Designed miniproteins, single chains, continued (4). Designs and how they scored, part 16

Each design is a single chain, and the fold is of that chain. pLDDT is the mean over its residues in the fold that is shown.

## One batch from the design tools (miniprotein)

Design m12523
Fold by ESMFold2-Fast:
Structure m12523 (fold): chain A 100 residues (1-100)
Amino acid sequence: MEEAIRLAKEAVAAAKAGDLKKAEELLKEAEKLVKENPEDAKGLLYLAVAYAELGKVEKAEEYLAKANEIIEKKDLSIEEEIELSVLELQAAVLISLNKR
């Protein structure tokens, strides 16, 4: 979990620095780790945020939808619900900004 989130954050940082190739490489590694734990809603939301930041709206929307399906099925703590809601909002805003 933590490694996938770290890689997604590093991908965003690389993209902001103009290193799009490194950003995509880091994001692919994060995606692989998240796919190994498909019930990790937090990891899925960080992937959605990272893909949205890179302008890959379709992938961002796909991961946001997958995260929401998991959130709906899980009995989450109030703290977890707040954290995931913030990430969901961040992803949705970035997706909107990268649409026309």
Scores: mean pLDDT 77

Design m12524
Fold by ESMFold2-Fast:
Structure m12524 (fold): chain A 73 residues (1-73)
Amino acid sequence: SIQSVLDLARSNPEGVLAYLVSQLGSDDEEKRQRVVEALRALREEFPEAVTAALLPLLDDPDPRVREGARAAL
């Protein structure tokens, strides 16, 4: 659940953010949608860290990663 991701991020925000970012290129569309939802929820609590991680991804070579980053911002 998104709440479980938020609970993990409170103890390890960098690790959780890196994991979610790595999943934006997943072949599973439902997984990508859940990752975007989790990133949006994280951005409410950690706006500067999430924004800093997602901005460079707008230029990512993978179009799935670019779209996911745009959707989460």
Scores: mean pLDDT 84

Design m12525
Fold by ESMFold2-Fast:
Structure m12525 (fold): chain A 79 residues (1-79)
Amino acid sequence: SELEERLKRAYKEGYELGRKLMREYSPEEAEKIANQLIAEKRREAEELVALTRNPGYLLEAEAFEKGLKDGFEEELKKK
């Protein structure tokens, strides 16, 4: 349940950020920023998993990535 709540939070954070990026930037710049943020989150999670041996960090990064892409796609369909 704690992990499930963390994953839902990560997804929501990504979703809202993806929507915000598409509203504030051109589609090309929004995609560039989104890809950079996804790569950074995954890198941080991989480092944490290597140090702690807890795969939950990678699951949180994946939830964030899914949320960000979903939020990005939702706003893209409106433009």
Scores: mean pLDDT 85

Design m12526
Fold by ESMFold2-Fast:
Structure m12526 (fold): chain A 100 residues (1-100)
Amino acid sequence: MPSPEEQVEALTRETAERIREAIEEGVRRGLSKEEIKERLLEIVRETLLQLKEQGFSEAQLARHHAEAVATARVELSKYGFSEEFIEELVEGARRVFAEL
């Protein structure tokens, strides 16, 4: 059986990949900033709820969330999104985490 730490690490990598793919696809398809933001916040909510339902600790959820946010920040910056937009998305993600 994989350890809880190995499971968190694997799911964190999967979430990071989903975030990168969502940003790349959204940019490629010409989606609005609002649409991209909604899709990213949905991914964050889904993955946090999944981990919570699987019994992961608050510390593990916080670590996963921090890495998801860091991935989104790097990828959005790579595609030329403004710092203002990135901070708005980060604040939205923080509120999602607080509402768990």
Scores: mean pLDDT 83

Design m12527
Fold by ESMFold2-Fast:
Structure m12527 (fold): chain A 55 residues (1-55)
Amino acid sequence: MEMSEEQKELMERSVANVKAVMKTLSAADQAVLRRLLEHEARRHGLDVEEVLAKL
């Protein structure tokens, strides 16, 4: 999907923030956060596989 450089930068920052938060969570909570990130990525028309691979 076509994304602007600004959108890509914002998503990279969001993924980095999610990854940092995951370090403080239990495995069960990490699974929930991952599902939420997947849902948000799909909603915004992002490459879900690319986003998840960055975690």
Scores: mean pLDDT 73

Design m12528
Fold by ESMFold2-Fast:
Structure m12528 (fold): chain A 71 residues (1-71)
Amino acid sequence: SRDEVLAEIEELIRSLPEEALAARGLERETIIAQVRKLPDSSLEPLRENLLNAPNPLEAVALLQLAVRHSA
């Protein structure tokens, strides 16, 4: 379900170090709020991308791309 995927993405975002988010000019609660506005079609690919990211900096870059392309 959408709520289950969102909860998992939020948990993944909360596990990211603040330094990695700050390096890209992102704030944790702001990015979570932006992710919650994403269409269902974007959520499952984002979850998979975050789970497969080799490091926190790449995970943050993927987050930034996902929210930017939905604006």
Scores: mean pLDDT 82

Design m12529
Fold by ESMFold2-Fast:
Structure m12529 (fold): chain A 87 residues (1-87)
Amino acid sequence: SLIDILEEMIERIREAGKESVEALITETIAAGAQFQSLGYREEARRLTELANQLQTPEAQNDPAKQQELMEQAIRILEEARRRLEEE
């Protein structure tokens, strides 16, 4: 189900955040692409924005900012999961 896919994406983003900022960027882009293909345009746009922020020198030099952006990406996925459970 899409809910299972979202749960898997959340876990991949959490694991990527423990490995490297490059892995976190990759998984955030992948999540955005999946949402875009499914027609969830707002979530796709927000995830793309977060991936772009992770690619800035400011974010790449700041582990606290990386953690903040990762948690924002996870929040987007959790909000999407909640809305799908309500529909």
Scores: mean pLDDT 84

Design m12530
Fold by ESMFold2-Fast:
Structure m12530 (fold): chain A 107 residues (1-107)
Amino acid sequence: KVEEAKRVVDELKKKIQEIAKEYNLPESIQKILDEFVDKVREVVLRGVEENKDPLEIQNEIMKIFSEAVKKITEEAKKYNIDYDKFSEFLLKVREAFDEAVEKIVEL
C-alpha cells in the first residue's frame, strides 16, 4: 500500500517535470511546481501510513493544488507568458494530478 503510493507520487513528479520542461517555464515557476509535488508526496505517504480516509487525503491535496496554482499564476505575471499556453499548461498539470488522485483512492 505505501510502496504503491510511492510509485504513484513518483510518477506524478516525473510527469510534472516533463510538462514544465515542455512549456519552457521560468525556474521560479518550476520551483513552485517542485514544492507542490513534494508537499503532495508528504501528504499522500503520511495519509496512507496513518490509514486516513482517501477523501481526507484528496481534500488536503486539493488545498495544496489551489495554493500552488495561486502562486504560479502570481509568478507568471512577472513574465510575458502566452495566456493560451499557460492555460493549457495548467490543464495538463491538473490532469496529471487527477490521475494520481484516482490511483491513490483505488489503493
Scores: mean pLDDT 81

Design m12531
Fold by ESMFold2-Fast:
Structure m12531 (fold): chain A 65 residues (1-65)
Amino acid sequence: KEEIKKKVEELLEKARQHPNLTDEEIESVEQLAKRLLEAIDKMTPEEAKKLVEEFEKRVQDLIER
């Protein structure tokens, strides 16, 4: 699970570093990341991995706008 949590933190940092995201979009990503990190400990590793992959897609979608 630690590798999964690290990926969430890496995706959050990527969003924070991206110049095309607004402060509101960054705050939204931060809130989602915090929620995911809190939920991961209550999930199976497989469920956590799927949610992090979905989070990655959402971050990429925001960046590509």
Scores: mean pLDDT 77

Design m12532
Fold by ESMFold2-Fast:
Structure m12532 (fold): chain A 107 residues (1-107)
Amino acid sequence: SEALLARIRAAAAKVPQEMVDAAYEILSKKLTLPFNLSYITEEDLKEIVDAIKKIDPNASYLEILGAMVLAAQRLFKVPLEVALTNLVLSTDPAAFNRFFEKALAEP
């Protein structure tokens, strides 16, 4: 858990603001819907990946996760660890687990 958080923090520190802004645009639209519809799906995650890869085609899944966590931090106005927790709780569990496995498979 702490080692994973350290990897996410390191990736987040290296992502350009343009990637964070791209993730924020998608997350803010989805998480401002009525409570029962405020849910990040596999399709929403794909939209975030596609938007970031238009900025940098070589962006890793770990860097994309870093951008998403920083965007969530901006959206929720909370510390990074709390933003990650809120992002996990607001995302389809199966979709998040698949995305997270891809991010963790990278060096």
Scores: mean pLDDT 80

Design m12533
Fold by ESMFold2-Fast:
Structure m12533 (fold): chain A 66 residues (1-66)
Amino acid sequence: MILTGSPEGFVVIDEETGEVLLGARRDEDPRPAILAVAKEKGKTIRVRPDDSPEVRALAAAVNAEL
């Protein structure tokens, strides 16, 4: 699964289908919701090479809890 930034916050995308699995807002802690989706799918979070340090830190935090 890919985590990336959006104008609204963050999105989690299924790499196999391109489907948006979760939209999360910047004004809330998005980690619990992203972690729940990652556990349900049994997949780790990946980031795109051009994503921000904020997105990379969030993905690392979620993956550390898996």
Scores: mean pLDDT 77

Design m12534
Fold by ESMFold2-Fast:
Structure m12534 (fold): chain A 94 residues (1-94)
Amino acid sequence: MAKLTVKTLTASTADAPITVSVSGIDESHTVVVEAVSKETGKRGVGPAVHKEQTITINLAPLADGDVVTVSMYVFAESGKLVQELEGEMTVVLT
């Protein structure tokens, strides 16, 4: 079963990308990750992937104290949505 791992982002610059880890992916499935900033309203979508990896999404400029909603969509070979996961990332600018 696919898993989304989202952690608090600590960055020294507003230009830092967000990163999320995806794992437990069935080789026949396609995974798409979307990130949405609560403070700025910016949206980013990662590349479609078929295996475990770290996905990088650019939402710059980041806002200190922002909450980024990360959604993971898992599609079967047929194109059906088989799994949907959501996580939240808090942004801390130092």
Scores: mean pLDDT 82

Design m12535
Fold by ESMFold2-Fast:
Structure m12535 (fold): chain A 74 residues (1-74)
Amino acid sequence: SEAYDAALRSMVELVGRPVMTRDMAILAAERAAEELGIDPETAVKEMEKIAEGKTHLTSSEVAKAVERAIKKDS
């Protein structure tokens, strides 16, 4: 999906690794949303919900946050 591709690209640019910290995942979701023309604040809120209680996140989890933001912005 476009959300997954944008999230993966943002992750590679920020960390060069398939797993990142909570703060890096939030930044990746924000950048992926900006790339897709979605409200970055909405993507950050959805990423924070998924990241709750987690120290590390994957590109799949960042993509889920961006997909949720797309649904709310439609």
Scores: mean pLDDT 77

Design m12536
Fold by ESMFold2-Fast:
Structure m12536 (fold): chain A 98 residues (1-98)
Amino acid sequence: MTELELDVTSYSNGIAVGTIRGPRDESTKVAQKAAEKLLKDPRIKGATVSIFSDGESVVTVVGEDGRKAGRLLEKAVLESAKELGIKVSSLSVTELDF
């Protein structure tokens, strides 16, 4: 069964980073779909997707508030995985202050 792991780190300066781990094809599809959803949200100023050779995909977003951006990122990833029929088996959330 294809399962993904999601780690979300949010920063007080408005940045949130979601790291999606698992098979590259599945992690890439979820990351791209999540970024597309996030870019449609007026609270998100920008989003980037980075795909690594080891199957890790990283979605970075910039918003007004990093904790709110992190929650939007988590929701977008989980909704995108659900729409694609992919299970997220692990979720961790870290909040960091600068």
Scores: mean pLDDT 82

Design m12537
Fold by ESMFold2-Fast:
Structure m12537 (fold): chain A 66 residues (1-66)
Amino acid sequence: MLTPEELYNAVKPLLPPAAAERFREWLATHTLADLATLSPEELARLLQIDLALARELHAVARGEFG
């Protein structure tokens, strides 16, 4: 099981700096289970990123590796 910090470090290179900071702030008040319940569309809105990147992040959160 990934910790929130391990997940953050894994996805940080995929995210714009502003989106990475928003993700870090969100993880400070939510669990990885909460992340897994969000849709890719909700993640895109939350982090202000495109839908394709949100789908990639969602797959990583589910433990899916491309």
Scores: mean pLDDT 75

Design m12538
Fold by ESMFold2-Fast:
Structure m12538 (fold): chain A 95 residues (1-95)
Amino acid sequence: SMEEAEEYYEKGKKAYEEGKLEEALENYKKALEIYKEIKAPDSKLAELYENIVKVSKELIKKGIGDIEELKKIAEEAFEELVEIGVRRLKEAVLK
């Protein structure tokens, strides 16, 4: 549900603020799974992908966790964010 996804997203943000970076990423991933299942709006997906990129980069910088997997997560999240941006631009320009 949207409410469940938003709960995970808020837990992720709180964990990030507390410096619990791996916990933040786990909660963001759970929110992402639900957002994809319910076909959440691009605005919600973009905000979540931005935070996934941010936390993954910080984990890589600190050498915490599987760096190769984190690079893949960051790259995939960034590619999705770019695709959302392109969709928004096409909507604005081609209408």
Scores: mean pLDDT 87

Design m12539
Fold by ESMFold2-Fast:
Order: sequence, then structure tokens, then C-alpha cells
Structure m12539 (fold): chain A 78 residues (1-78)
Amino acid sequence: SALRERIREAIRRAAAETGEVLSEEEVERLTDWAMRNRDRLAAMPEEEVKKGIATQVSRPLSEETLAAIVRAVREALA
């Protein structure tokens, strides 16, 4: 879907802008999570969204990368 592709690209760009290169598997897992939670993401506290993102990746991401992904996903859903 167009929405799924927007979210996928938003996640990839946000990570890259903060110096992180996500694998295709990590991008897909995060995209799946965002799509499943899309209806509630706009209303969720940023800290809760960051926690959700962090649990989808098997390695630590910086606070800057987490914040950038939250912003990018919310913009893609707007």
C-alpha cells in the first residue's frame, strides 16, 4: 500500500539522518509494527512510541534515532 511504503521510507530516512543504517529486516519489522499500531500512534506519548520501536530491533538504537523515527512515522501517518 502507499501508506506502508511511506512509513517504510520514513523509517529508513530518519535512521540514516541520525547516522544509523537499518537492515531491510529491521526496516520491515518496524514498518509492520507501525502499520499494526497506526490508529493509536498519533495519540500515544512519544516515550511509549520510542519504547515500542526499541522492542522491534534486537540491537540498541540511540535516543536521537528513536526520536527521529517517531517524528518521521507520525508525519507519514498525518
Scores: mean pLDDT 84

Design m12540
Fold by ESMFold2-Fast:
Structure m12540 (fold): chain A 66 residues (1-66)
Amino acid sequence: DVQAVTDAVRAILEKYPDLPAEVVKRVANALLEGASEEDIYRLLVEAGVPEDKAREIAKIAAEHRA
C-alpha cells in the first residue's frame, strides 16, 4: 500500500530528519516489496545506520506496512 509506505517514511523522517535520502529510498522500496521488520533492520545496519536507530526505524516502518 503506497499510502502506508508514505506514512511510514513521514514518521521515520519526523524522528530522524537527518537520515540519508538514499537510505530512506531503500526502506520505502523494501516496504513496497513486503519486507519484514527484521529485513528492514538488517538493511539499515548494512547501510551503516547505528543499531539503536536501525531498531527504532524498522519498528516505525513495520507499524505502517499494513
Scores: mean pLDDT 80

Design m12541
Fold by ESMFold2-Fast:
Structure m12541 (fold): chain A 111 residues (1-111)
Amino acid sequence: EAAEKARKGAEKAKKGAEEAEKAAKEGDAKKAAEGAKKANEGGLEAAKASEHNRLGTLYGTAAAMAGSGGYHMGLLAEEGRMDKKLGAEHAAKGAKAAAEAAEKAAEAAEA
């Protein structure tokens, strides 16, 4: 059950990262931020599912933080406080880091 929930969180983070990367190639900071937000949510789900596994919780928390950072960078670009292409690229980078960490959280929960 916990391993299955952590895996679902990791899959959500991966989808968010793929969406953010596609949006970044288009220079769409808003869509890149939305992808990073999805990656943050996936990371939070992986962390909660791993609450009784220290390594899984650490990786899930790292995933949530990376996704949150990417989301905020994309929002700054949408507000005109950052170049839109650069903000979208940072959102995609954060989402990718979130997906990688969420995958490690799921692996820890499955062990």
Scores: mean pLDDT 84

Design m12542
Fold by ESMFold2-Fast:
Structure m12542 (fold): chain A 94 residues (1-94)
Amino acid sequence: SSALAGLVAVFRRHGAALAALIADPAFDPQEAERRLNAAGMAAAGVRAEDAATGDLLMQAVEHFARAVAAARAGDRETAARHLAEGQRLIDQAE
């Protein structure tokens, strides 16, 4: 559906925004957490319409959560790795 496609597009934007936030020396973990929570809500909506696609997006959100945690710890390499895995899962959802 057009609604499903729109939710997946929102996930791509959240992933890109999280990557930019983590790359920024002025990284705001509270802003990253807000975007992560919004992505999680969107994943729940997708899951209600299409369980298989929603499960992939929920896995992507889990990787984004780990990326934010790694960035907060100063581990930018681990953060980048989890961001890449989250984006890969979003790509598979389409």
Scores: mean pLDDT 81

Design m12543
Fold by ESMFold2-Fast:
Structure m12543 (fold): chain A 89 residues (1-89)
Amino acid sequence: SEFEELKKKAKELIKELEELQKKLLEKLREKYKDDKEKMEEIKELEEKFKKEIELLEQNLKDSKTIEELEALIELLEHRIEAVKRELEK
């Protein structure tokens, strides 16, 4: 069904976002390893990323319509693009 295919796509995009966030955190930790203040900011960013993934996973579980899954996929594609842009800096 279209619903099950979109649900699978949303799940794969959440995993992609989580992997990109982990890569960004690793890049930032290497760049700022000798900066204590920046390392605390990175720790806060990690907590924000974990909360974001939890909320997105909950949104996926709560999605009951094709329209809700399409909205979630659009949000995920936007967030993935934003993290990719940060990784290119």
Scores: mean pLDDT 90

Design m12544
Fold by ESMFold2-Fast:
Structure m12544 (fold): chain A 73 residues (1-73)
Amino acid sequence: MKITPEQLAAAIAEIARRLPLPRRTLLLLEGMLKYEMSHRDEISEEELEAIIRSLGLPEETRAAVREILLKHS
């Protein structure tokens, strides 16, 4: 996955509207993705899954987060 700052902002905004995630979790997700993109050409599917799993969310919520991120990239 390769995502621009604008695409990431749009994805986080959609996640915030559609899913009942705490603001802290949204900021953590955005920060982790920005960090990876600053150090790598692309985020692999395995790295993206590891980031999403680290949030401690239910499986259904994690799947929705992943789909929104991939839709915007």
Scores: mean pLDDT 80

Design m12545
Fold by ESMFold2-Fast:
Structure m12545 (fold): chain A 85 residues (1-85)
Amino acid sequence: DPLYRADPLLQEVLSEVSDRKEFTAKEIMNLLLKYLEEKGLLDPENRSKVNVKGTLLGEMLGKEEVDISDPEFFDALWSHLTLVE
């Protein structure tokens, strides 16, 4: 699987749940879910819509609410990632 490196904003988010600097796509998804779960942002009745206001993730994306099932959310995340050569 290809490895990715996060820009400084996304790396700050990922550093709350991991000491790694290079990640697979699967690892990034797992770490983001862990970040949201540890901050208590996942709603048991609506797991796809997440209020990220006041979080590092919200600041990085410039949004107060995200839909983690939306392809636009993943596109926004991937704009902060660079393939490791």
Scores: mean pLDDT 77

Design m12546
Fold by ESMFold2-Fast:
Structure m12546 (fold): chain A 81 residues (1-81)
Amino acid sequence: SSLEELLKEYLAKLDSMSKEERIEAYVEVLRLVNESLGLSEEEIEQRVKRLREHLSKLSDEEVKAVTKSALELALQMLRAS
């Protein structure tokens, strides 16, 4: 699946990504997961806005850690389906 490939690619390059790139990787995966769950565009945009606001306040290392956890969880959930 394209989502599994995307998740694996982001995990593989996470260490070399900037803070901004890590935030955008998390946001993209959040959009795709919530879209697959049937959330409205309005609900997805509200969640994305909150996520960006939260992540922008964290350090580079904290963003890397939370992004890694989110990507790993998404991959596990996808493989369990």
Scores: mean pLDDT 85

Design m12547
Fold by ESMFold2-Fast:
Structure m12547 (fold): chain A 91 residues (1-91)
Amino acid sequence: SEKKKEAEKEMKKKFEELIKKYEDKISKEEVEEIKNMSLKEKAELIAEYLKELGIETTVEEVEEELKALKNKESQDYAVLATKIALVLAKE
């Protein structure tokens, strides 16, 4: 579907813009690790970051939310954005 392809392109662009904006706070190695994580590993990492931010959740709830995003680009963005939110909250 055209809408799906457009959403994937927009999320990829947002992901790259987020990397560039916070390149001093997030390493290229961490970005590559995020891209290569399984859905479960991404959910576990997000749940850990959210708990450090004071947000109560479970890995299962996060995994269901990530599945609802339907595309890898949005899932990668969710991990990176949550990590950056945690880094900024600790400054």
Scores: mean pLDDT 83

Design m12548
Fold by ESMFold2-Fast:
Structure m12548 (fold): chain A 88 residues (1-88)
Amino acid sequence: MAEEVNKAMQESVDAGVKLALELYKEGKSPDESINAGSQYARDLALEKGLSPGVAEATGNLTRQRSKEEIEKLEKEKRKEQEEKEKLE
């Protein structure tokens, strides 16, 4: 039972983070991408039979991981944009 809950939670977090990064790469804002990924992870956790409280925790973990990954991408993108503006 505990292993099944942990597996469902991790699978949901990983899927949500993947969606957030895909949406961000497609041109969605960081906030929109993070919110979509977090919601998707929460919905997946509920679909897998996890309690609302565990689903909320899953969504929060997905939000945190997605934010960290997108912030890394944003910092690199900002550096590239600044260099491009200096060359224009």
Scores: mean pLDDT 79

Design m12549
Fold by ESMFold2-Fast:
Parts: structure tokens; sequence; C-alpha cells
Structure m12549 (fold): chain A 53 residues (1-53)
């Protein structure tokens, strides 16, 4: 559905912004890796829902 596609686009944008903020704040690499893994799972879930739509 169009809603899930928009949610996916927003999630990808949030991921990119969060990564940039973490780099600016010198977030430890282990924390960056944990957050990126979490965001990856959320994006993958949205992609699966989009494929079903």
Amino acid sequence: SNRIRLELEVAEGVRDIDLAVMKLTNTPQEEVDRRMERMKKEIEELRRELEKA
C-alpha cells in the first residue's frame, strides 16, 4: 500500500539522519552498530509488508 511505501521512505530517511547525528556526536562504534542493526530490522520488516501489498 502507499502508506507502507511512505513509512519505508521515512524509516530510511530517519536512519540516514540518525547515522549523521551519531557521527557528529562521536557515538561509540559499538552503539552505532547496535542502532544500525535495529534500524535494518525495522526497514526489512517494512519491505516485507510492502511486498505483500
Scores: mean pLDDT 80

Design m12550
Fold by ESMFold2-Fast:
Structure m12550 (fold): chain A 98 residues (1-98)
Amino acid sequence: MEVERVEVSLTAKSADNKTKKASAVLERGEDAGARLQALMKEILSTPNLVELSLDVTVTYSDGTVERHSETLKDVKKDEHGLWVWKNGSVSSSVEALP
């Protein structure tokens, strides 16, 4: 059993209550890494980002569908350029500005 399709939806909220959405459908054999990096770069460039919501739907070759939803609150870059949120942090490769 293998992954046939991944649907990703990202919603960014700024401190001024503006909402930016970006989504992608990743089919088998596509450059998923490059598309995800472009999508993340677009969303994470949102000014005054405070909340990031992620919805992922994975469809497998047998028709099985799995859904994952996550909301990261108090999202910001720290003084070292690492993305941090209320319940943890993630190390990101050095991001050039868009």
Scores: mean pLDDT 68

Design m12551
Fold by ESMFold2-Fast:
Structure m12551 (fold): chain A 98 residues (1-98)
Amino acid sequence: MSPEVLEVQVEAGVLAIDAAVLATIAEKKAKEVEETDPEIAEKLRELAERFRELQEEIQEVEELAPEDPEAARERLAELERRLRELAREFEELVKKAE
């Protein structure tokens, strides 16, 4: 039980760091393109907020893991999929920014 809980918590911690890093990069990129393309800058700011929300949801998984490691693992997998989708959207927006 405890090794499985620790594994989920470590994986959640790493994913939360990834979400935080992407949020920071999106915020910086939004500022860089604000003068050139304010519409893309706004979408990048919205995406940064989404990464921050995802980080909070991932932190909830760390708290859930000792209570229900199976449910925590399933939720973590869903959040990892959401992070990948948001990261892809970020990449497309960066490409459109010229």
Scores: mean pLDDT 85

Design m12552
Fold by ESMFold2-Fast:
Structure m12552 (fold): chain A 90 residues (1-90)
Amino acid sequence: SAEELQKRVEEVLKELQEKVDEIEETEDDYKKRLEKVLEAVREATKRLEEILAEAKADPSASDEFIQEIQDIVDLLKEAGKKLEEALKSL
């Protein structure tokens, strides 16, 4: 259901935020911090893409809800690309 999918989206985003916060508090090395954040972003992106595919197959999911998940996926993919570019410049 769309309600269950929304809860899963919220859980993925919460886990990502908690991982990023932990990395920022515990990792003093700039390169290692970027590598860990990139990995967390990649994991969240994969999970959200799976939820997006399920939402597209769910007749109870609105076009607006599907678009919101797509926008989040696109944002995280852009963030991941920027992190990869930053790491290559080090």
Scores: mean pLDDT 88

Design m12553
Fold by ESMFold2-Fast:
Structure m12553 (fold): chain A 65 residues (1-65)
Amino acid sequence: QERLDRIYEEAKRAAEELAAYLEKKTGKPATAEVRREGDKVVATVTAGDVTGTAVFDPDGRAEGI
């Protein structure tokens, strides 16, 4: 519970920083979305035609993709 909250906040911070970086690099508006998915946190950053997705897991086995 608490561990997922910390990972979510870390992922949100990382996504916002990456969005700002991509916006400056591409010159296009960037958006950041962070969602909880089971025991994972998924962050997606989009800037124009560039989209990056990162999955943050605390210590679980990355089984299934």
Scores: mean pLDDT 71

Design m12554
Fold by ESMFold2-Fast:
Structure m12554 (fold): chain A 70 residues (1-70)
Amino acid sequence: SASPEEAARGARNLAAKSKDPAARAGALQAATYAEQGDVAAAREAMRKTSEESKDPGARAGAGALARDME
């Protein structure tokens, strides 16, 4: 499972690469949770982004990050 530091970095990287504003917002929220040590909240934010994003790359990236946080 990812450390809070790895989770935050992954989420910020996803935000930087995402073209969908909703995916960027979700990834930044996940990074904030991970930076606070709340990996479970970060995982749920990534799971939500994976389901709701209109960007296929953001969906795939968010899904992979959520899995790493299990």
Scores: mean pLDDT 83

Design m12555
Fold by ESMFold2-Fast:
Structure m12555 (fold): chain A 93 residues (1-93)
Amino acid sequence: AEEELEKLEKNMEPVELLGFYGTLALLHAIETGEGVPIEVTDMSPEFMKALEEVQEKAIKEGYMKKKNIPLTREEAEKLLYERGKEIFLEELK
């Protein structure tokens, strides 16, 4: 698990890692019914597209029941990164 994470972080740019971990965090939140940050932006087109599609789908389908968290862009990115990394490590177990 640790070795897989180390390889991923070595081979991806920080923005790409944010996109990957952020997408995992949002998908997991949809599956579990947990809330997500309200304010999230990234410079990666891939990350922004994934976040927009996931959030719109979750809201439209009523998957999110929890009150969203009002965060600054930097705080939202950090939260999604940390949660996504944790989810990734759990999946490798």
Scores: mean pLDDT 67

Design m12556
Fold by ESMFold2-Fast:
Structure m12556 (fold): chain A 69 residues (1-69)
Amino acid sequence: KEKEKIENYKKEIEKARQDLMDSVKKGQEEADRALKEGNELEARSALAKQKTDIDYYNEKIKKFEEKAK
């Protein structure tokens, strides 16, 4: 049961890493699009959201890595 719990934490870490990468890519693409359109406000919003998502997933990954020991 403990072995299965650790395995589940490792799967959560992998999922969170994938979500992090997807969030970074999407945020950059949206910011680049907004900048090309001259929409600085929208670009700032996209980058701020990207940073919040990065911080969130990094914290989540760290917590699961600690639990997966």
Scores: mean pLDDT 80

